# Designs tried in a protein design run: designed miniproteins, single chains, continued (5). Part 14

Each design is a single chain, and the fold is of that chain. pLDDT is the mean over its residues in the fold that is shown.

## One batch from the design tools (miniprotein)

Design m16451
Fold by ESMFold2-Fast:
Structure m16451 (fold): chain A 103 residues (1-103)
Amino acid sequence: SDDDILLKYASLRIALLLKESKRAKEKGDDLSADIHEGLALMVLGVLRAIGVPESTVKKIEEEAKKLAETKPISEIRAEYNALLPQVQAVLDKRRQARLAALK
């Protein structure tokens, strides 16, 4: 579904940030670790700010943590890049539906 595409996209983005944070922490680079973790929290905060339901935000966070634990960063990055055209199509479709509903 369109929702599943958007959820997967957000999860992949957060998962990449969490993996970079973990790698930085393992190297003793606390600043890089904190920045990457902070960026992941900021993405979740943006979803809340634009009115995404808390149940959906939690599902995104759980999926992102699972991806960060189960997949290498190269595979997550490849899936993220491959998903971008589908995400753009879903966002365009949703924007058009919102504009049509206002008329």
Scores: mean pLDDT 84

Design m16452
Fold by ESMFold2-Fast:
Structure m16452 (fold): chain A 83 residues (1-83)
Amino acid sequence: LEALRRELAKGYSAEDVAKLDPAELEAARKAALAEHEEMQRVIEELVAAGDGRVLELRAEVSRNNDVAALAELERIARERLAA
């Protein structure tokens, strides 16, 4: 099982991608999306807790689609997940 996952990681090279099943690439993309969803959950938890900085950043993203504010939210979420 781990050998197959390692082979999938190698399949990101141009030569291995040509031999890899599209279904395995789709599974990897869904896994990345799930990780992104966990970060969003952490952000929502901080919003519910009344974290002032997170609330301000969420408001900026919602109002202006501010890329810098979004990046800061992701940084805070990753820091909370790591600690």
Scores: mean pLDDT 68

Design m16453
Fold by ESMFold2-Fast:
Structure m16453 (fold): chain A 67 residues (1-67)
Amino acid sequence: MELSEEEREIEEKAREVAEKLGVEVEGVSVSDGVVYVYAKEKDEEKLKKAREAIEKATGLPVVVIEA
């Protein structure tokens, strides 16, 4: 199922990029072409950098939500 594999790749890529930047990820979901990253991080600058890096890596708009 290609669609499920694409969503999985996006989730894994988003998590990898966020964790590489030191952002702990509670979860990732993809809905309507938007990547939702649920992060356990209090540093707004880190969250901003993670969002920008994930947007570049996935090519999709990203919303980072504090979990």
Scores: mean pLDDT 77

Design m16454
Fold by ESMFold2-Fast:
Structure m16454 (fold): chain A 75 residues (1-75)
Amino acid sequence: MAARKKKQEELLEKFKQQLFNSHSIRTLEERQAFLEELEQQIRDLRELGIKTGDESLIETAEKMEEMLRNFTLGK
């Protein structure tokens, strides 16, 4: 149980760091590619949670999606 929560927190922290690093992206093309990569990570994590029945992965994917949505507010 502790290991699962720690992994979830690590995934969320990594995702948050990726969003923070996006401020260093200079071109619109690079920013678009970066956002598509983040959206793919969210989809992959959700699919993994569904396939394994691990609700914590689905919850993590939902939190990542909310973070990305808030970051791209108005898109």
Scores: mean pLDDT 75

Design m16455
Fold by ESMFold2-Fast:
Structure m16455 (fold): chain A 55 residues (1-55)
Amino acid sequence: MTKQEIIDKAYEKAAEKLGITKEEFDRALRGELTPEQVRKVLEAFQDALYELLKE
């Protein structure tokens, strides 16, 4: 499994936690959303990465 595959899975998992699409998640990371939305997106992504790294 490549680093890119882990990142892609983390995006999908974070989007699922927030109930949004992967495209909306990418928009948040580019700063196109409100600061509150960006924070929630980053927190969900960080949590997803930690869960994937446990495996």
Scores: mean pLDDT 72

Design m16456
Fold by ESMFold2-Fast:
Structure m16456 (fold): chain A 58 residues (1-58)
Amino acid sequence: SMLRKRIIDDLMKKYGISKKQAQQAVDDAINFLKGFKMPITEERLYPLAETILEVNLR
Protein backbone atom coordinates (compact mmCIF):
# COMPACT_ATOMS: atom_id res chain seq x y z
CA SER A 1 0.00 0.00 0.00
CA MET A 2 1.05 3.66 -0.36
CA LEU A 3 0.93 4.03 3.43
CA ARG A 4 3.39 1.13 3.91
CA LYS A 5 5.80 2.60 1.32
CA ARG A 6 5.68 6.11 2.85
CA ILE A 7 6.41 4.83 6.38
CA ILE A 8 9.27 2.61 5.13
CA ASP A 9 10.81 5.55 3.22
CA ASP A 10 10.45 7.87 6.24
CA LEU A 11 11.97 5.41 8.74
CA MET A 12 14.93 4.77 6.39
CA LYS A 13 15.56 8.53 6.21
CA LYS A 14 14.98 9.25 9.92
CA TYR A 15 17.10 6.36 11.32
CA GLY A 16 19.65 5.89 8.49
CA ILE A 17 18.75 2.20 8.26
CA SER A 18 18.45 -0.27 5.38
CA LYS A 19 15.20 -0.84 3.47
CA LYS A 20 15.18 -4.42 4.84
CA GLN A 21 15.21 -3.20 8.46
CA ALA A 22 12.47 -0.61 7.81
CA GLN A 23 10.32 -3.16 5.90
CA GLN A 24 10.65 -5.68 8.75
CA ALA A 25 9.52 -3.16 11.39
CA VAL A 26 6.55 -1.98 9.28
CA ASP A 27 5.51 -5.55 8.35
CA ASP A 28 5.74 -6.65 12.01
CA ALA A 29 3.54 -3.66 12.97
CA ILE A 30 1.00 -4.55 10.23
CA ASN A 31 0.90 -8.18 11.44
CA PHE A 32 0.34 -7.00 15.03
CA LEU A 33 -2.58 -4.75 14.02
CA LYS A 34 -4.10 -7.52 11.84
CA GLY A 35 -3.72 -10.09 14.65
CA PHE A 36 -5.66 -7.84 17.05
CA LYS A 37 -8.20 -6.90 14.32
CA MET A 38 -7.24 -3.24 14.59
CA PRO A 39 -7.60 -0.87 11.61
CA ILE A 40 -4.37 -0.15 9.72
CA THR A 41 -4.23 3.66 9.84
CA GLU A 42 -1.19 5.98 9.71
CA GLU A 43 -1.88 7.16 13.30
CA ARG A 44 -1.55 3.56 14.60
CA LEU A 45 0.90 2.04 12.12
CA TYR A 46 3.61 4.73 12.27
CA PRO A 47 4.11 4.84 16.10
CA LEU A 48 3.95 1.02 16.34
CA ALA A 49 6.46 0.49 13.50
CA GLU A 50 8.78 3.13 15.02
CA THR A 51 8.53 1.50 18.49
CA ILE A 52 9.30 -1.97 17.04
CA LEU A 53 12.26 -0.53 15.11
CA GLU A 54 13.65 1.29 18.19
CA VAL A 55 13.39 -1.91 20.28
CA ASN A 56 15.15 -3.91 17.51
CA LEU A 57 17.99 -1.33 17.37
CA ARG A 58 18.68 -1.56 21.17
Scores: mean pLDDT 87

Design m16457
Fold by ESMFold2-Fast:
Structure m16457 (fold): chain A 68 residues (1-68)
Amino acid sequence: SKLDELEERFKRIVERLSKIDPKLAEEVRFQGQSALDMYRQGRMSLEQLENLLRTFERLLDEAEKLAK
């Protein structure tokens, strides 16, 4: 399902971030978990959740560039 794809993308982002910036990884994990919980409660749309994950993907890209 689309939700399963987003959850897998979120997991990949956190895993990759944890190897280069553990503190940022924890912050992203916390925000992502909160967003998933809000989605499950009907307080966030799937589109909003997807947009947040795209933001996290950009953060990952920037963190990986800085780690070089």
Scores: mean pLDDT 83

Design m16458
Fold by ESMFold2-Fast:
Structure m16458 (fold): chain A 69 residues (1-69)
Amino acid sequence: ELKKKIEELQKKANEAFSKAVGALTRYIDAKIAGDQEAADRHRAEYDQYLAEYNKYKTELEKVKKELES
């Protein structure tokens, strides 16, 4: 069922992106505060969530190509 799979992948991508934005905001705040330990931790969280977002986005594009074929 491609429609439900697309909706699920979009939801997961949006969730990962939201978490990435949150981590990026905390990273910037930590950099401004001069808290290097917090900055490094939040940078790692941002990179992880961004990777998850890109994974789901790639899967979504593959499913869309199946619909176009």
Scores: mean pLDDT 84

Design m16459
Fold by ESMFold2-Fast:
Structure m16459 (fold): chain A 91 residues (1-91)
Amino acid sequence: SSKAFVEKAEELYKNNPTRTRLSEEQKQALLELFRQIMDKGGMPEEDKEAALATLEEELANNPEITEAELLYLEELAKKYGLEVPEPLRAL
């Protein structure tokens, strides 16, 4: 579910103290990857837009990603046959 997906990402962000600061290019790449993962996962459009808006706001306030969150997104990308964007592969 959309709520479980967002909650999982937030949990990984909060529970892992190791964080990498994101460039503007990396933030845009992360938002695009997240959109593609949610689309492939069959998330309803309304839930997808709400989740993206939440992530965009969070990244505007805290432009950081945890190692665990990055690994989780990479695994989801592999599961859905998606390429990890080049800016994120540099992390």
Scores: mean pLDDT 74

Design m16460
Fold by ESMFold2-Fast:
Order: sequence, then C-alpha cells, then structure tokens
Structure m16460 (fold): chain A 95 residues (1-95)
Amino acid sequence: DDGNVLTIRGLVDSLKDSYRYVAEHGTPEEQREMDELIIEQARRFIEYARNQKNPEAKKRIVDYTIDLLELVIELTTDPELRERARELLEEARRV
C-alpha cells in the first residue's frame, strides 16, 4: 500500500530531522535518549515490513528504516547504541 509506505517515509523523515537537531543542539544525554527512541521505532518498522505482502512496499519500508539506522550509526556518540543500531540494521537487511 503506497499510502502506508508514504506515511512511514514521512515518519522516518521527521525522526531524521529531530535526531539531527538533537545531535547538533542537544546534550549527550538527550541524544542517547533519542538514539534509544529511534532504535525502538526502527524495530517497529522492521516488524511492520515483515508483515507486508507487497514485496515493493516491504523493500521501501526496509530501505527507509536502514537510512534511519545509518544516521544513528553516523551521529551517535555512544558505542553501545551504535552497535545496537548496526545489529538492527543487519536484521533489517534480512527482512
């Protein structure tokens, strides 16, 4: 469903913008809290993708989720959260 895929794209874009803002202007603690929030949202997007019957919709949701996780890996200052994001990204690739 292209409508649901576009909704997820919008949610991912919003999360990416919020994360960039916190990474630039927030404290290390606020960024760590945002890292954890994004990782949990990414888990939900992966589960949603797994339940998609349309292969193109599944691929697009996975691609958006990978983009979000790649941003966390790039900008996070916490090595444990970076590793959690990398593990989840590899999980997303297996969907």
Scores: mean pLDDT 86

Design m16461
Fold by ESMFold2-Fast:
Structure m16461 (fold): chain A 101 residues (1-101)
Amino acid sequence: IKEILEKYEELIEKAVEFFSKLFEVPEEYLEKILETAKFILELALKDEELSKEPLEQLILASVLLAIELVTGIKVEKEVLESHSVSEKLYERLKELYEEAT
């Protein structure tokens, strides 16, 4: 898991930058969003069902959820669908985060 997070850190950072610009997130939240997204992704990779999902979708879902949790900005279903993230995947990630914190 640690090796996967290190290997895909650039992809996670790029996704954070992309969605933070899309949602007009203040620069001051970027570090917290990045750390939260990494934590959510680690939880997903440890889950038996979610770990079977495509890694790209897990990264995108983790970043979107981190933005919602850190900033309070609501991520609409249309945004999830535009990036091939199912609502069920997104809700399961939210449950894992709540269980872990």
Scores: mean pLDDT 79

Design m16462
Fold by ESMFold2-Fast:
Structure m16462 (fold): chain A 75 residues (1-75)
Amino acid sequence: AVEELSRKLSELTDRAVQAARDGNWEEAERAAKEGADLVKQYLTERGEADLADSSAKVVYNTFLERAERERERAA
């Protein structure tokens, strides 16, 4: 369900933010990739494969932008 996807994305967002604060960019990127993959899988399973790649890219970039802002604040 959308609610479960949203919960998982929130957990991954928190993980990416915490990793960025800790200076662990590798973990932040891993969380971003996992979030992107979840969105791609969700849309593909619902028959919206045409949106899957673009939506996954937006999610990935959003995670990294948020992590980058947290890294700048922690510096």
Scores: mean pLDDT 81

Design m16463
Fold by ESMFold2-Fast:
Structure m16463 (fold): chain A 90 residues (1-90)
Amino acid sequence: MRIELSEELKAKLEALKEEMLKAIDEALAEIPKLVELFKKDPSLGAAKLTGRILLLVGIKLDAEALGDEELKKKAEEAIKKLLEAAKEAE
């Protein structure tokens, strides 16, 4: 009772994983800007950080549903780095 995925559907799933990896990399690249924003405007910094964490949590849950342990771990590491950076900026 397993639905066979067509090659087209498999390609779309791989594209989704690529977009998730890109979102993780973009979130990590934004860390220095988020730290600066937190120091300059704590309310905007907190809002931006919360949005990024929620996005990464969504990616983690999707990765777990897809059975992609590496993608899940990468999302967890990104969440940890964002939280550490925010704590250091306080």
Scores: mean pLDDT 79

Design m16464
Fold by ESMFold2-Fast:
Structure m16464 (fold): chain A 88 residues (1-88)
Amino acid sequence: MEEEKKEVIKLLEETIKEIEKSEDDLEKIKELIQETARKIGLLYNRSKDQSTRDLLTEVLNELSKIYKEAKTKEEIIKALKDIIEKLK
């Protein structure tokens, strides 16, 4: 659980850095979110305990909401930072 939390936080922090480097291109930013969700999905498949799977499911649900509802780069970055804060 602690190890998977650290991996998820690292993936989200790396995603934020890539988004910050990107131009204000929502399509490209959404592709970065999908790739991050895919990587978290791989962690879910490798997880052995239900608590870790429940945590990863919640993160994936929040990423799905960001993908569908977020309209600006700033909203996406803020939402990703909010997920990191919840995981700490």
Scores: mean pLDDT 82

Design m16465
Fold by ESMFold2-Fast:
Structure m16465 (fold): chain A 102 residues (1-102)
Amino acid sequence: MDEVEAAIARARALADAGELTPESLAALAAEIAAAVNKAVSDEAKKAEAETQAVLATESEEAGKKKQAEEDAKVHETAQKLAGLAADTVAYLRAAVAAREAA
């Protein structure tokens, strides 16, 4: 989360300052996408490890409940971050287009 938020904040600050170029937009979009992919992957790996730990140390019933809870969190996080990244890239593209039109 923090890494994605930091990448988005940096990109928006550059756009607002009028320092964003088409080349730097492509680099920032790639950085945001990489941060999102890493955050979702890390969350999924953590969810799997925690579910497997519960299955190994408790019951199948406890493991099933933990898996459903963790799967829901990963899905919600993935959707939230994907939407935030898409909105940010659209904002950056609009900022570059506005500068080219001026």
Scores: mean pLDDT 79

Design m16466
Fold by ESMFold2-Fast:
Structure m16466 (fold): chain A 91 residues (1-91)
Amino acid sequence: EDKEATIERVRGGVEKIVELAEKAGASKEDIEKIRELGERTVEALRESQEEGKKEAEKLKEYVKKVAETLSEEDREKLEKGAEIIVGIVEA
């Protein structure tokens, strides 16, 4: 798959997670960290798919940690969003 198209899909996924986290009442610090980890995933993907997968897993773990502080419904949405990003990187 085109690496640049994959990067744009990852960026779109990160922005959707950020919007969901903001609506769910996540802290500005957590939102900034999600954005930072998203950018690291993009940088790693430019190097290799293997490095992109490692950074995407770190993003997923952080999103899950943030989701634990939220309602069950918001937790499911955020966790699903993170799984989608990992899937995009793995494709």
Scores: mean pLDDT 83

Design m16467
Fold by ESMFold2-Fast:
Structure m16467 (fold): chain A 64 residues (1-64)
Amino acid sequence: DIGRLFRLADTNGDGKISREELRAAAEALGITDEAVVDEIFKRADKNGDGFIDYEELRDYLLEQ
């Protein structure tokens, strides 16, 4: 569920996810591989601002 993943990662509720927030959410889901987190962030951060928003994350997951 994309919405659940986003809520787990967006701990500040600011509508954007930092790499650290994504990593924490992945760890909560049992994913401890930093390479997986790095790949998701690189591919989801389409505008290159160092954050991913809900639309970027959704688009990335729909392209899987």
Scores: mean pLDDT 69

Design m16468
Fold by ESMFold2-Fast:
Structure m16468 (fold): chain A 61 residues (1-61)
Amino acid sequence: SMEDYIKKVKEEMERRIKEHVEKQKEEVLKSTNLPKEEIEEEFENIIKLAEEELNKLLSEL
Protein backbone atom coordinates (compact mmCIF):
# COMPACT_ATOMS: atom_id res chain seq x y z
CA SER A 1 0.00 0.00 0.00
CA MET A 2 1.01 3.66 -0.25
CA GLU A 3 1.19 3.79 3.56
CA ASP A 4 3.66 0.87 3.61
CA TYR A 5 5.76 2.61 0.95
CA ILE A 6 5.84 5.90 2.89
CA LYS A 7 6.79 4.01 6.07
CA LYS A 8 9.72 2.34 4.27
CA VAL A 9 10.91 5.67 2.84
CA LYS A 10 10.69 7.27 6.30
CA GLU A 11 12.72 4.45 7.90
CA GLU A 12 15.43 4.67 5.21
CA MET A 13 15.69 8.47 5.45
CA GLU A 14 15.78 8.36 9.26
CA ARG A 15 18.61 5.81 9.05
CA ARG A 16 20.61 8.09 6.72
CA ILE A 17 20.02 11.13 8.93
CA LYS A 18 21.20 9.24 12.02
CA GLU A 19 24.31 7.92 10.24
CA HIS A 20 25.33 11.41 9.06
CA VAL A 21 24.69 13.00 12.47
CA GLU A 22 26.57 10.22 14.32
CA LYS A 23 29.65 10.68 12.11
CA GLN A 24 29.63 14.44 12.73
CA LYS A 25 29.19 13.86 16.48
CA GLU A 26 32.22 11.52 16.55
CA GLU A 27 34.41 14.13 14.85
CA VAL A 28 33.26 16.89 17.23
CA LEU A 29 33.90 14.67 20.26
CA LYS A 30 37.48 14.05 19.05
CA SER A 31 38.30 17.76 18.65
CA THR A 32 36.29 19.56 21.37
CA ASN A 33 36.90 20.49 25.01
CA LEU A 34 33.14 20.53 25.77
CA PRO A 35 31.60 17.86 28.06
CA LYS A 36 30.60 14.68 26.19
CA GLU A 37 27.06 14.76 27.65
CA GLU A 38 26.51 18.32 26.34
CA ILE A 39 27.62 17.36 22.83
CA GLU A 40 25.47 14.21 22.80
CA GLU A 41 22.40 16.20 23.95
CA GLU A 42 22.85 18.79 21.17
CA PHE A 43 23.16 16.10 18.50
CA GLU A 44 20.07 14.30 19.83
CA ASN A 45 18.18 17.59 19.41
CA ILE A 46 19.44 17.88 15.81
CA ILE A 47 18.14 14.37 15.03
CA LYS A 48 14.74 15.16 16.59
CA LEU A 49 14.39 18.35 14.53
CA ALA A 50 15.37 16.54 11.32
CA GLU A 51 12.88 13.71 11.99
CA GLU A 52 10.12 16.25 12.74
CA GLU A 53 10.81 18.06 9.44
CA LEU A 54 10.80 14.75 7.55
CA ASN A 55 7.43 13.81 9.10
CA LYS A 56 5.93 17.15 8.03
CA LEU A 57 7.18 16.71 4.46
CA LEU A 58 5.85 13.14 4.24
CA SER A 59 2.45 14.16 5.69
CA GLU A 60 1.96 16.52 2.70
CA LEU A 61 2.28 13.71 0.14
Scores: mean pLDDT 80

Design m16469
Fold by ESMFold2-Fast:
Structure m16469 (fold): chain A 102 residues (1-102)
Amino acid sequence: DPQKIKEELEKRYNEVRQQLRELQEQRLETVNEIADLARKEKNQDLQTALRLILLGQEVPQSVWDSLSPEARALLERLRALQEQIEALRQQLIELQRQLENL
């Protein structure tokens, strides 16, 4: 039944879209926590690391080694959130393609 397949794909699309929104909100909260910590610690290296991660660039080991354990944990959380967000974006593109080909 093509209608049932369409309904199942639309349901999956809406579920992935909702998950993506929730992860994007968590990413924004994590970015704000990192920015607040950088101000509290007066750490320019943490601001540099945050910028590099947001640009999808590698953080130099010397910068990473200068960070507090709390700062490293937040940056690792940010990286994990960005990977999950990208994976969900790719799922949405594939689901859109499947829906358009019905």
Scores: mean pLDDT 88

Design m16470
Fold by ESMFold2-Fast:
Structure m16470 (fold): chain A 79 residues (1-79)
Amino acid sequence: NAKKMQELIKQADELASKGTSEDMVKAVTLYVKAGDLGDKETMEESAKRLREIADKAKDDIVRSLALMGAEVLRIAAEN
């Protein structure tokens, strides 16, 4: 359901905006979930958001999780 995927992305955006490592990890989880369950467009949007988090992340765990999630969704979107 596209509306539920958009809701997940919105929740992830709100968490990412808070800027703490804990909130960033939660945001990464929601973006990966939205991309995994969504269509190709949702996967590409989620992967983009994950790359943005990775670029801004100062925490190695947050950066690694975001990069891994983005790569998995990128590979899925190419097929």
Scores: mean pLDDT 81

Design m16471
Fold by ESMFold2-Fast:
Structure m16471 (fold): chain A 75 residues (1-75)
Amino acid sequence: SEAERLREEARRMAEEMRERADELKKVNPQLGEVFEFLATLLYGAAQTIETDPELGMKLARSNIEAAEEALRRVD
């Protein structure tokens, strides 16, 4: 389903943001904190899909877009 795909994508993106946050904290702690915060939002969106699919999907879409933009600016 669309909800399951977004949940999986949000979780995968959260893991990527978490890994990048740990690396970034070594050279730019503030930027690392931003990436960690985005990971937290993505995990929250994935969890929200399980209890409120409509809200969770909306949050997942917005936070995935934000995470993709953040990754593009670092790479």
Scores: mean pLDDT 88

Design m16472
Fold by ESMFold2-Fast:
Structure m16472 (fold): chain A 66 residues (1-66)
Amino acid sequence: MEEEEAALENLARTVRDIARRKGLSDEEIDQLVEEARKRFTELLKQGKPLEEAAREVMRWVLEKLE
């Protein structure tokens, strides 16, 4: 399995868990995960390392869920 795909799946799982604990609906969770996946992919295309891309996306997710 490609390292980028594994990182993306781990990110998606973490986002789902956080959003679910915050009381978001399944529809809202799916939308947030999809948006997080797109942002992560865009950062990787810009040449960001996996760790930096994941941190940027997680920061955005946490700020949105405040």
Scores: mean pLDDT 81

Design m16473
Fold by ESMFold2-Fast:
Structure m16473 (fold): chain A 55 residues (1-55)
Amino acid sequence: SEILKKIIDWVKKNNIPFKLTPSSDPIEEIHQLLAELLDYSEEVYEELKKYIESL
């Protein structure tokens, strides 16, 4: 949940137009977010991946 919150905050800070679909499984929400970001922009996905690796 903490990692997901940091990811969501990063997405909002970078003004990425994405809306997370609620799920009872935090891991499923993370996977969904990553898949949506990859479909939206490979460059943005790579930047997010680098950000996560810095945590």
Scores: mean pLDDT 69

Design m16474
Fold by ESMFold2-Fast:
Structure m16474 (fold): chain A 82 residues (1-82)
Amino acid sequence: MEEVQAVLEKVREKLPELKEEHQERVRRSLKAVEEDPDDPEVWLEGGVEANKLSMEEEDEEQSKILTEISQLLSQLLRRLLE
C-alpha cells in the first residue's frame, strides 16, 4: 500500500532528529508495523507509544517531533478501520 510506505518513510525521516532512546522505541513500533501492516492494533499501539513519549518529553522540540510521528501513525489507523 502506497500510503503505508509513505507514512513509514516520513517517520524514518524524523527519526535522526530524536534522542537515541526515543529512536529505539519508535523503531520497535515501525518494525511491528512492517511485520503486520494490515493489523490496525499495531498502528494504534505505535501511535499511542509515540504520543506517550511526547507527553513525557520535557524538550519542546523532541515533543513536537514525537507528536508529528503519533499523528502520522494515527492517520493510517483511521484508514484501516472499516
Scores: mean pLDDT 76

Design m16475
Fold by ESMFold2-Fast:
Structure m16475 (fold): chain A 78 residues (1-78)
Amino acid sequence: KDEEVREKAIKDIDEAAELALQAAREEGLSAESVRIGLEGNIQAAIKELEDAGASKEVIEEVKKHGEDKRKKVEEEVK
């Protein structure tokens, strides 16, 4: 149960990060716009986990994963 919602949230965050990098490369979006968009997607994924009743441990793990992905994208598009 928790594993399924965790895997979905991680996948959604990973896909959002890849799309953000692609948009920066192909559409010339600013680093700030890319960061804001990714932050929104991470927040949405966390909200879905909370609404689904995911455990605190799963929510914290996904928050950490999103933070790490955000930092990586921010470094990549600086």
Scores: mean pLDDT 78

Design m16476
Fold by ESMFold2-Fast:
Structure m16476 (fold): chain A 72 residues (1-72)
Amino acid sequence: SEFEERREKIDKLAEEAKKAAEEGDEFELGVYVLALAVYLSVEKRLAEKGDEEAKELAEYIDEKLKEISELE
């Protein structure tokens, strides 16, 4: 489903961001965090229109970004 594809993309970006943070690669970290922030913006906009799956994905991205920030 599109929901599963969106979730898998988020998981991949979050995993790459965490690896970059652990390795101290500021450039790679910035690229993946920016990509997550773009997806977050899209999901938040859809959630505001009543998409419950988008709301779940937005909350999930926020959680992943918090986890990544705690590694810095």
Scores: mean pLDDT 84

Design m16477
Fold by ESMFold2-Fast:
Structure m16477 (fold): chain A 80 residues (1-80)
Amino acid sequence: MEKALDAIIQSEAEATGLPKEVIRKELNSNGKEQAEIAKTRSEEQWSTFQLFAAWAGYDEERYKELEKKRKEYVQKKLEE
C-alpha cells in the first residue's frame, strides 16, 4: 500500500518544487510540526499536509474555505 503514498509524495513535490525526500520527511511530522513549517512558507508553497495542519488549527471556517478552494482545483483538473 506504499503506491498511494508514493503518488501523493510525487504530486506534492511537483506542486511545491521541493525534493521528494523533503516531502517524505514532512509526512513523518506531526500536526504541530506541519503548522510550524507552514509559518515559514507562503500559502502558495504549502503542501496538502501543511494546509490540513495549519488551517485546522486556526479556525473551522478558514479550514472549510481552503477545503472548498482545494476542491475547486481538483474539479478543474478533472475537467481539463
Scores: mean pLDDT 61

Design m16478
Fold by ESMFold2-Fast:
Structure m16478 (fold): chain A 82 residues (1-82)
Amino acid sequence: VEEELLKFYEELLEKGEIIRVSLRTDADGKTTVRVFTKDGKELPEEFRRLVAEVLALPDEQQAEISRKIGELERKYLVEKRK
């Protein structure tokens, strides 16, 4: 669920794993998930399952999660880099 996905992703960022998760909902209510790994390695199955659960949520919840993921990426990728 939301909290579990965010905590799992935050833990990966703390380990220095270069993983980006982006959730975007367009005007038609279609949600696109983009997951980028630096090494192109397969993500942990638990993380993939959490992403799939998010995709099953209502559009409004997906939008909220997308915002929080963006905040985490800024916090760990931008601030850690600087």
Scores: mean pLDDT 64

Design m16479
Fold by ESMFold2-Fast:
Structure m16479 (fold): chain A 65 residues (1-65)
Amino acid sequence: LSEVRRKRGELGRKHNEYKKLYDTYEKLAAENPEYKPIADSLKKMREDYEKERDELSRKGAELQK
């Protein structure tokens, strides 16, 4: 079917994985500040995946015109 849909699925899976890591390190950072930079890095990684998903969704919508 649509390669865009398949790509969105893969990005969603990676996004969820990084979200779980972020949640874990955010909790650790609350107890130990040494983990805060790692949590911040994972948050940025999530934002990158969200942007990529948005771009794929936009392209998919444009192709349906």
Scores: mean pLDDT 72

Design m16480
Fold by ESMFold2-Fast:
Structure m16480 (fold): chain A 95 residues (1-95)
Amino acid sequence: SIQDVIINVGQDVIRDGQRLRRRAQQRGDTDTQRRVDTMISLAQSAIDIVNQDQTDESISIAKQSLRVAINLGRSARRRLGEDTSGLDDAYNRIN
């Protein structure tokens, strides 16, 4: 179901965000840490939305929250010298 896709993608985005946060912390990169904290928060919000309600409106809001989270993750990966392919795949899974 689309709910399962959103939950699975959101969990993947949170795990990637936690990894990126550790890398940013090791480098003292506070700007990237802040972006990644927002990424994790938005991905968690998407999961929470679809766990509470599965209306078309709630699904749309959750997808938009995940798109913003993924784009923050892409930015963080580029700043840390990483490929964005895993997050590109995540973006395609929700669209």
Scores: mean pLDDT 92

Design m16481
Fold by ESMFold2-Fast:
Structure m16481 (fold): chain A 112 residues (1-112)
Amino acid sequence: SELVKKAAEALHEVRARFVELWENAEKVPKPKLTEEEKKKIQEEVDKLSEEVSELIRNAKSEEDIRRALELAVEGLLKQLYLTEDKEIPTPEALEAIRRELAELIDELVAKL
């Protein structure tokens, strides 16, 4: 459907903006996580990814798309702890990324 296509395009824009914000963010050394903590985060990321895919595939409303994009942002932020990078954005930078992406989601949903 047209709505499913627009949802996929919106998700692509959110991911692209996330990468730009992450690359320019002030960073600190990543906390050392145990293998069990990494596994738990990976399970949370996998669950969010599946929920996002289902919401986009079955998109019936602008609210479904908004929810999918919000869950996608949460997944992207959690994935930062699982990358091979030794650093992660500061708490202040993570909050700024969340706010900027929330504003982008509002703009993208308004265009649906």
Scores: mean pLDDT 89

Design m16482
Fold by ESMFold2-Fast:
Structure m16482 (fold): chain A 88 residues (1-88)
Amino acid sequence: EEVVLTPADKEGLDRLLAAQARALELLRAGASNREAVLVFADALGLDEEEREQLLAALDGDLEAGREAVRRVLERLGLSQETIDRILN
């Protein structure tokens, strides 16, 4: 039941949470969902393809968004177990 996080998982999650916090701050300041996603993507160092897939999720292509997020989490060094918990 409990997920035991590795040091790499913790570092990756810290980066993810910092990017998410920045995106949420923009949303609270009145920015659009699209602007928040772009700032989140920039903070995590997403490439053009990954950024477009996240934007596609806002337009209803949830599978493209899920795939982009999975690749980013893998690049951040998160374990497959931790990634599956985030995406499920």
Scores: mean pLDDT 74

Design m16483
Fold by ESMFold2-Fast:
Structure m16483 (fold): chain A 83 residues (1-83)
Amino acid sequence: KEITVDGEKELEVKAGDHLKVSGTGKLKVSTKEGLATVSYGDQKAYLNSNSEAILTLGEELKVEVLKGEVFVVNGDKFEKLVA
């Protein structure tokens, strides 16, 4: 699934889904069950079960975790973010 963000949007992502995002602004994403993937260019965020995060799209993908856990991958860098 692909989505273009312009301003602010909100979306629930399902387990096993890969959401490709483009544009600029903020996207609030949430998951209920399983692992979901969100990609922005070469950057990826993996949302664990029962997670919620705000993704800020710009020069780099910025992730703010509101609930649960998100794993961010940027090239060879791996970071675990928790609420």
Scores: mean pLDDT 77

Design m16484
Fold by ESMFold2-Fast:
Structure m16484 (fold): chain A 89 residues (1-89)
Amino acid sequence: SATLTEAIRNFLLGVQYFEKGDYEKAIKLLEESIAIMEKYYDELSDAEKALLADAYLLLGEAYKKLGKLEKAQEYFEKAQEIYDEINRP
């Protein structure tokens, strides 16, 4: 969908800004990507849910780079919950 395409684009841009060291811009793009994907969570494929988990993981890493360790841990836990869900027998 056009909405999911936007979420994927925001994720990829977030990755690029993270790699450049612009953690504040990476966070904004990742949060926008996550907001779109969470709105449609029940409609996501397992591959798309994995992308959402990857977005949470990178968001956690970006907050960790800014010294916001408690917020980073919260997002790492969100990523793990999704990975565990999609890998459930």
Scores: mean pLDDT 89

Design m16485
Fold by ESMFold2-Fast:
Structure m16485 (fold): chain A 102 residues (1-102)
Amino acid sequence: SKEEKIAEIRELLDRIEQIVKDNNPLTDEQIAEIRKLARKVAELIRELFPDNEEVRQLALSFEIGVELALNLYKQGKITNEEFLKFVEEIRDEILRLLEKAA
């Protein structure tokens, strides 16, 4: 159902946040896991709202944003704390848009 897919997106976003909160510094394995989780979130958003351009654009921005932030983190250009803030902000934005689109 739509509700089940929204719940799965929430769970995946919470898992990303938890990995970042619990691990400083992030290992390469944890970075790879965050990348996989972010891709799955974007995929589920596109499946849930195939005809909603605003939601599709947010899903793409999330996927690209996470990849860029992870690359900056690996280069030592952003801190774990800065990456966590990015994850928290984009999570809240996605959840607000999903609630409005329901």
Scores: mean pLDDT 84

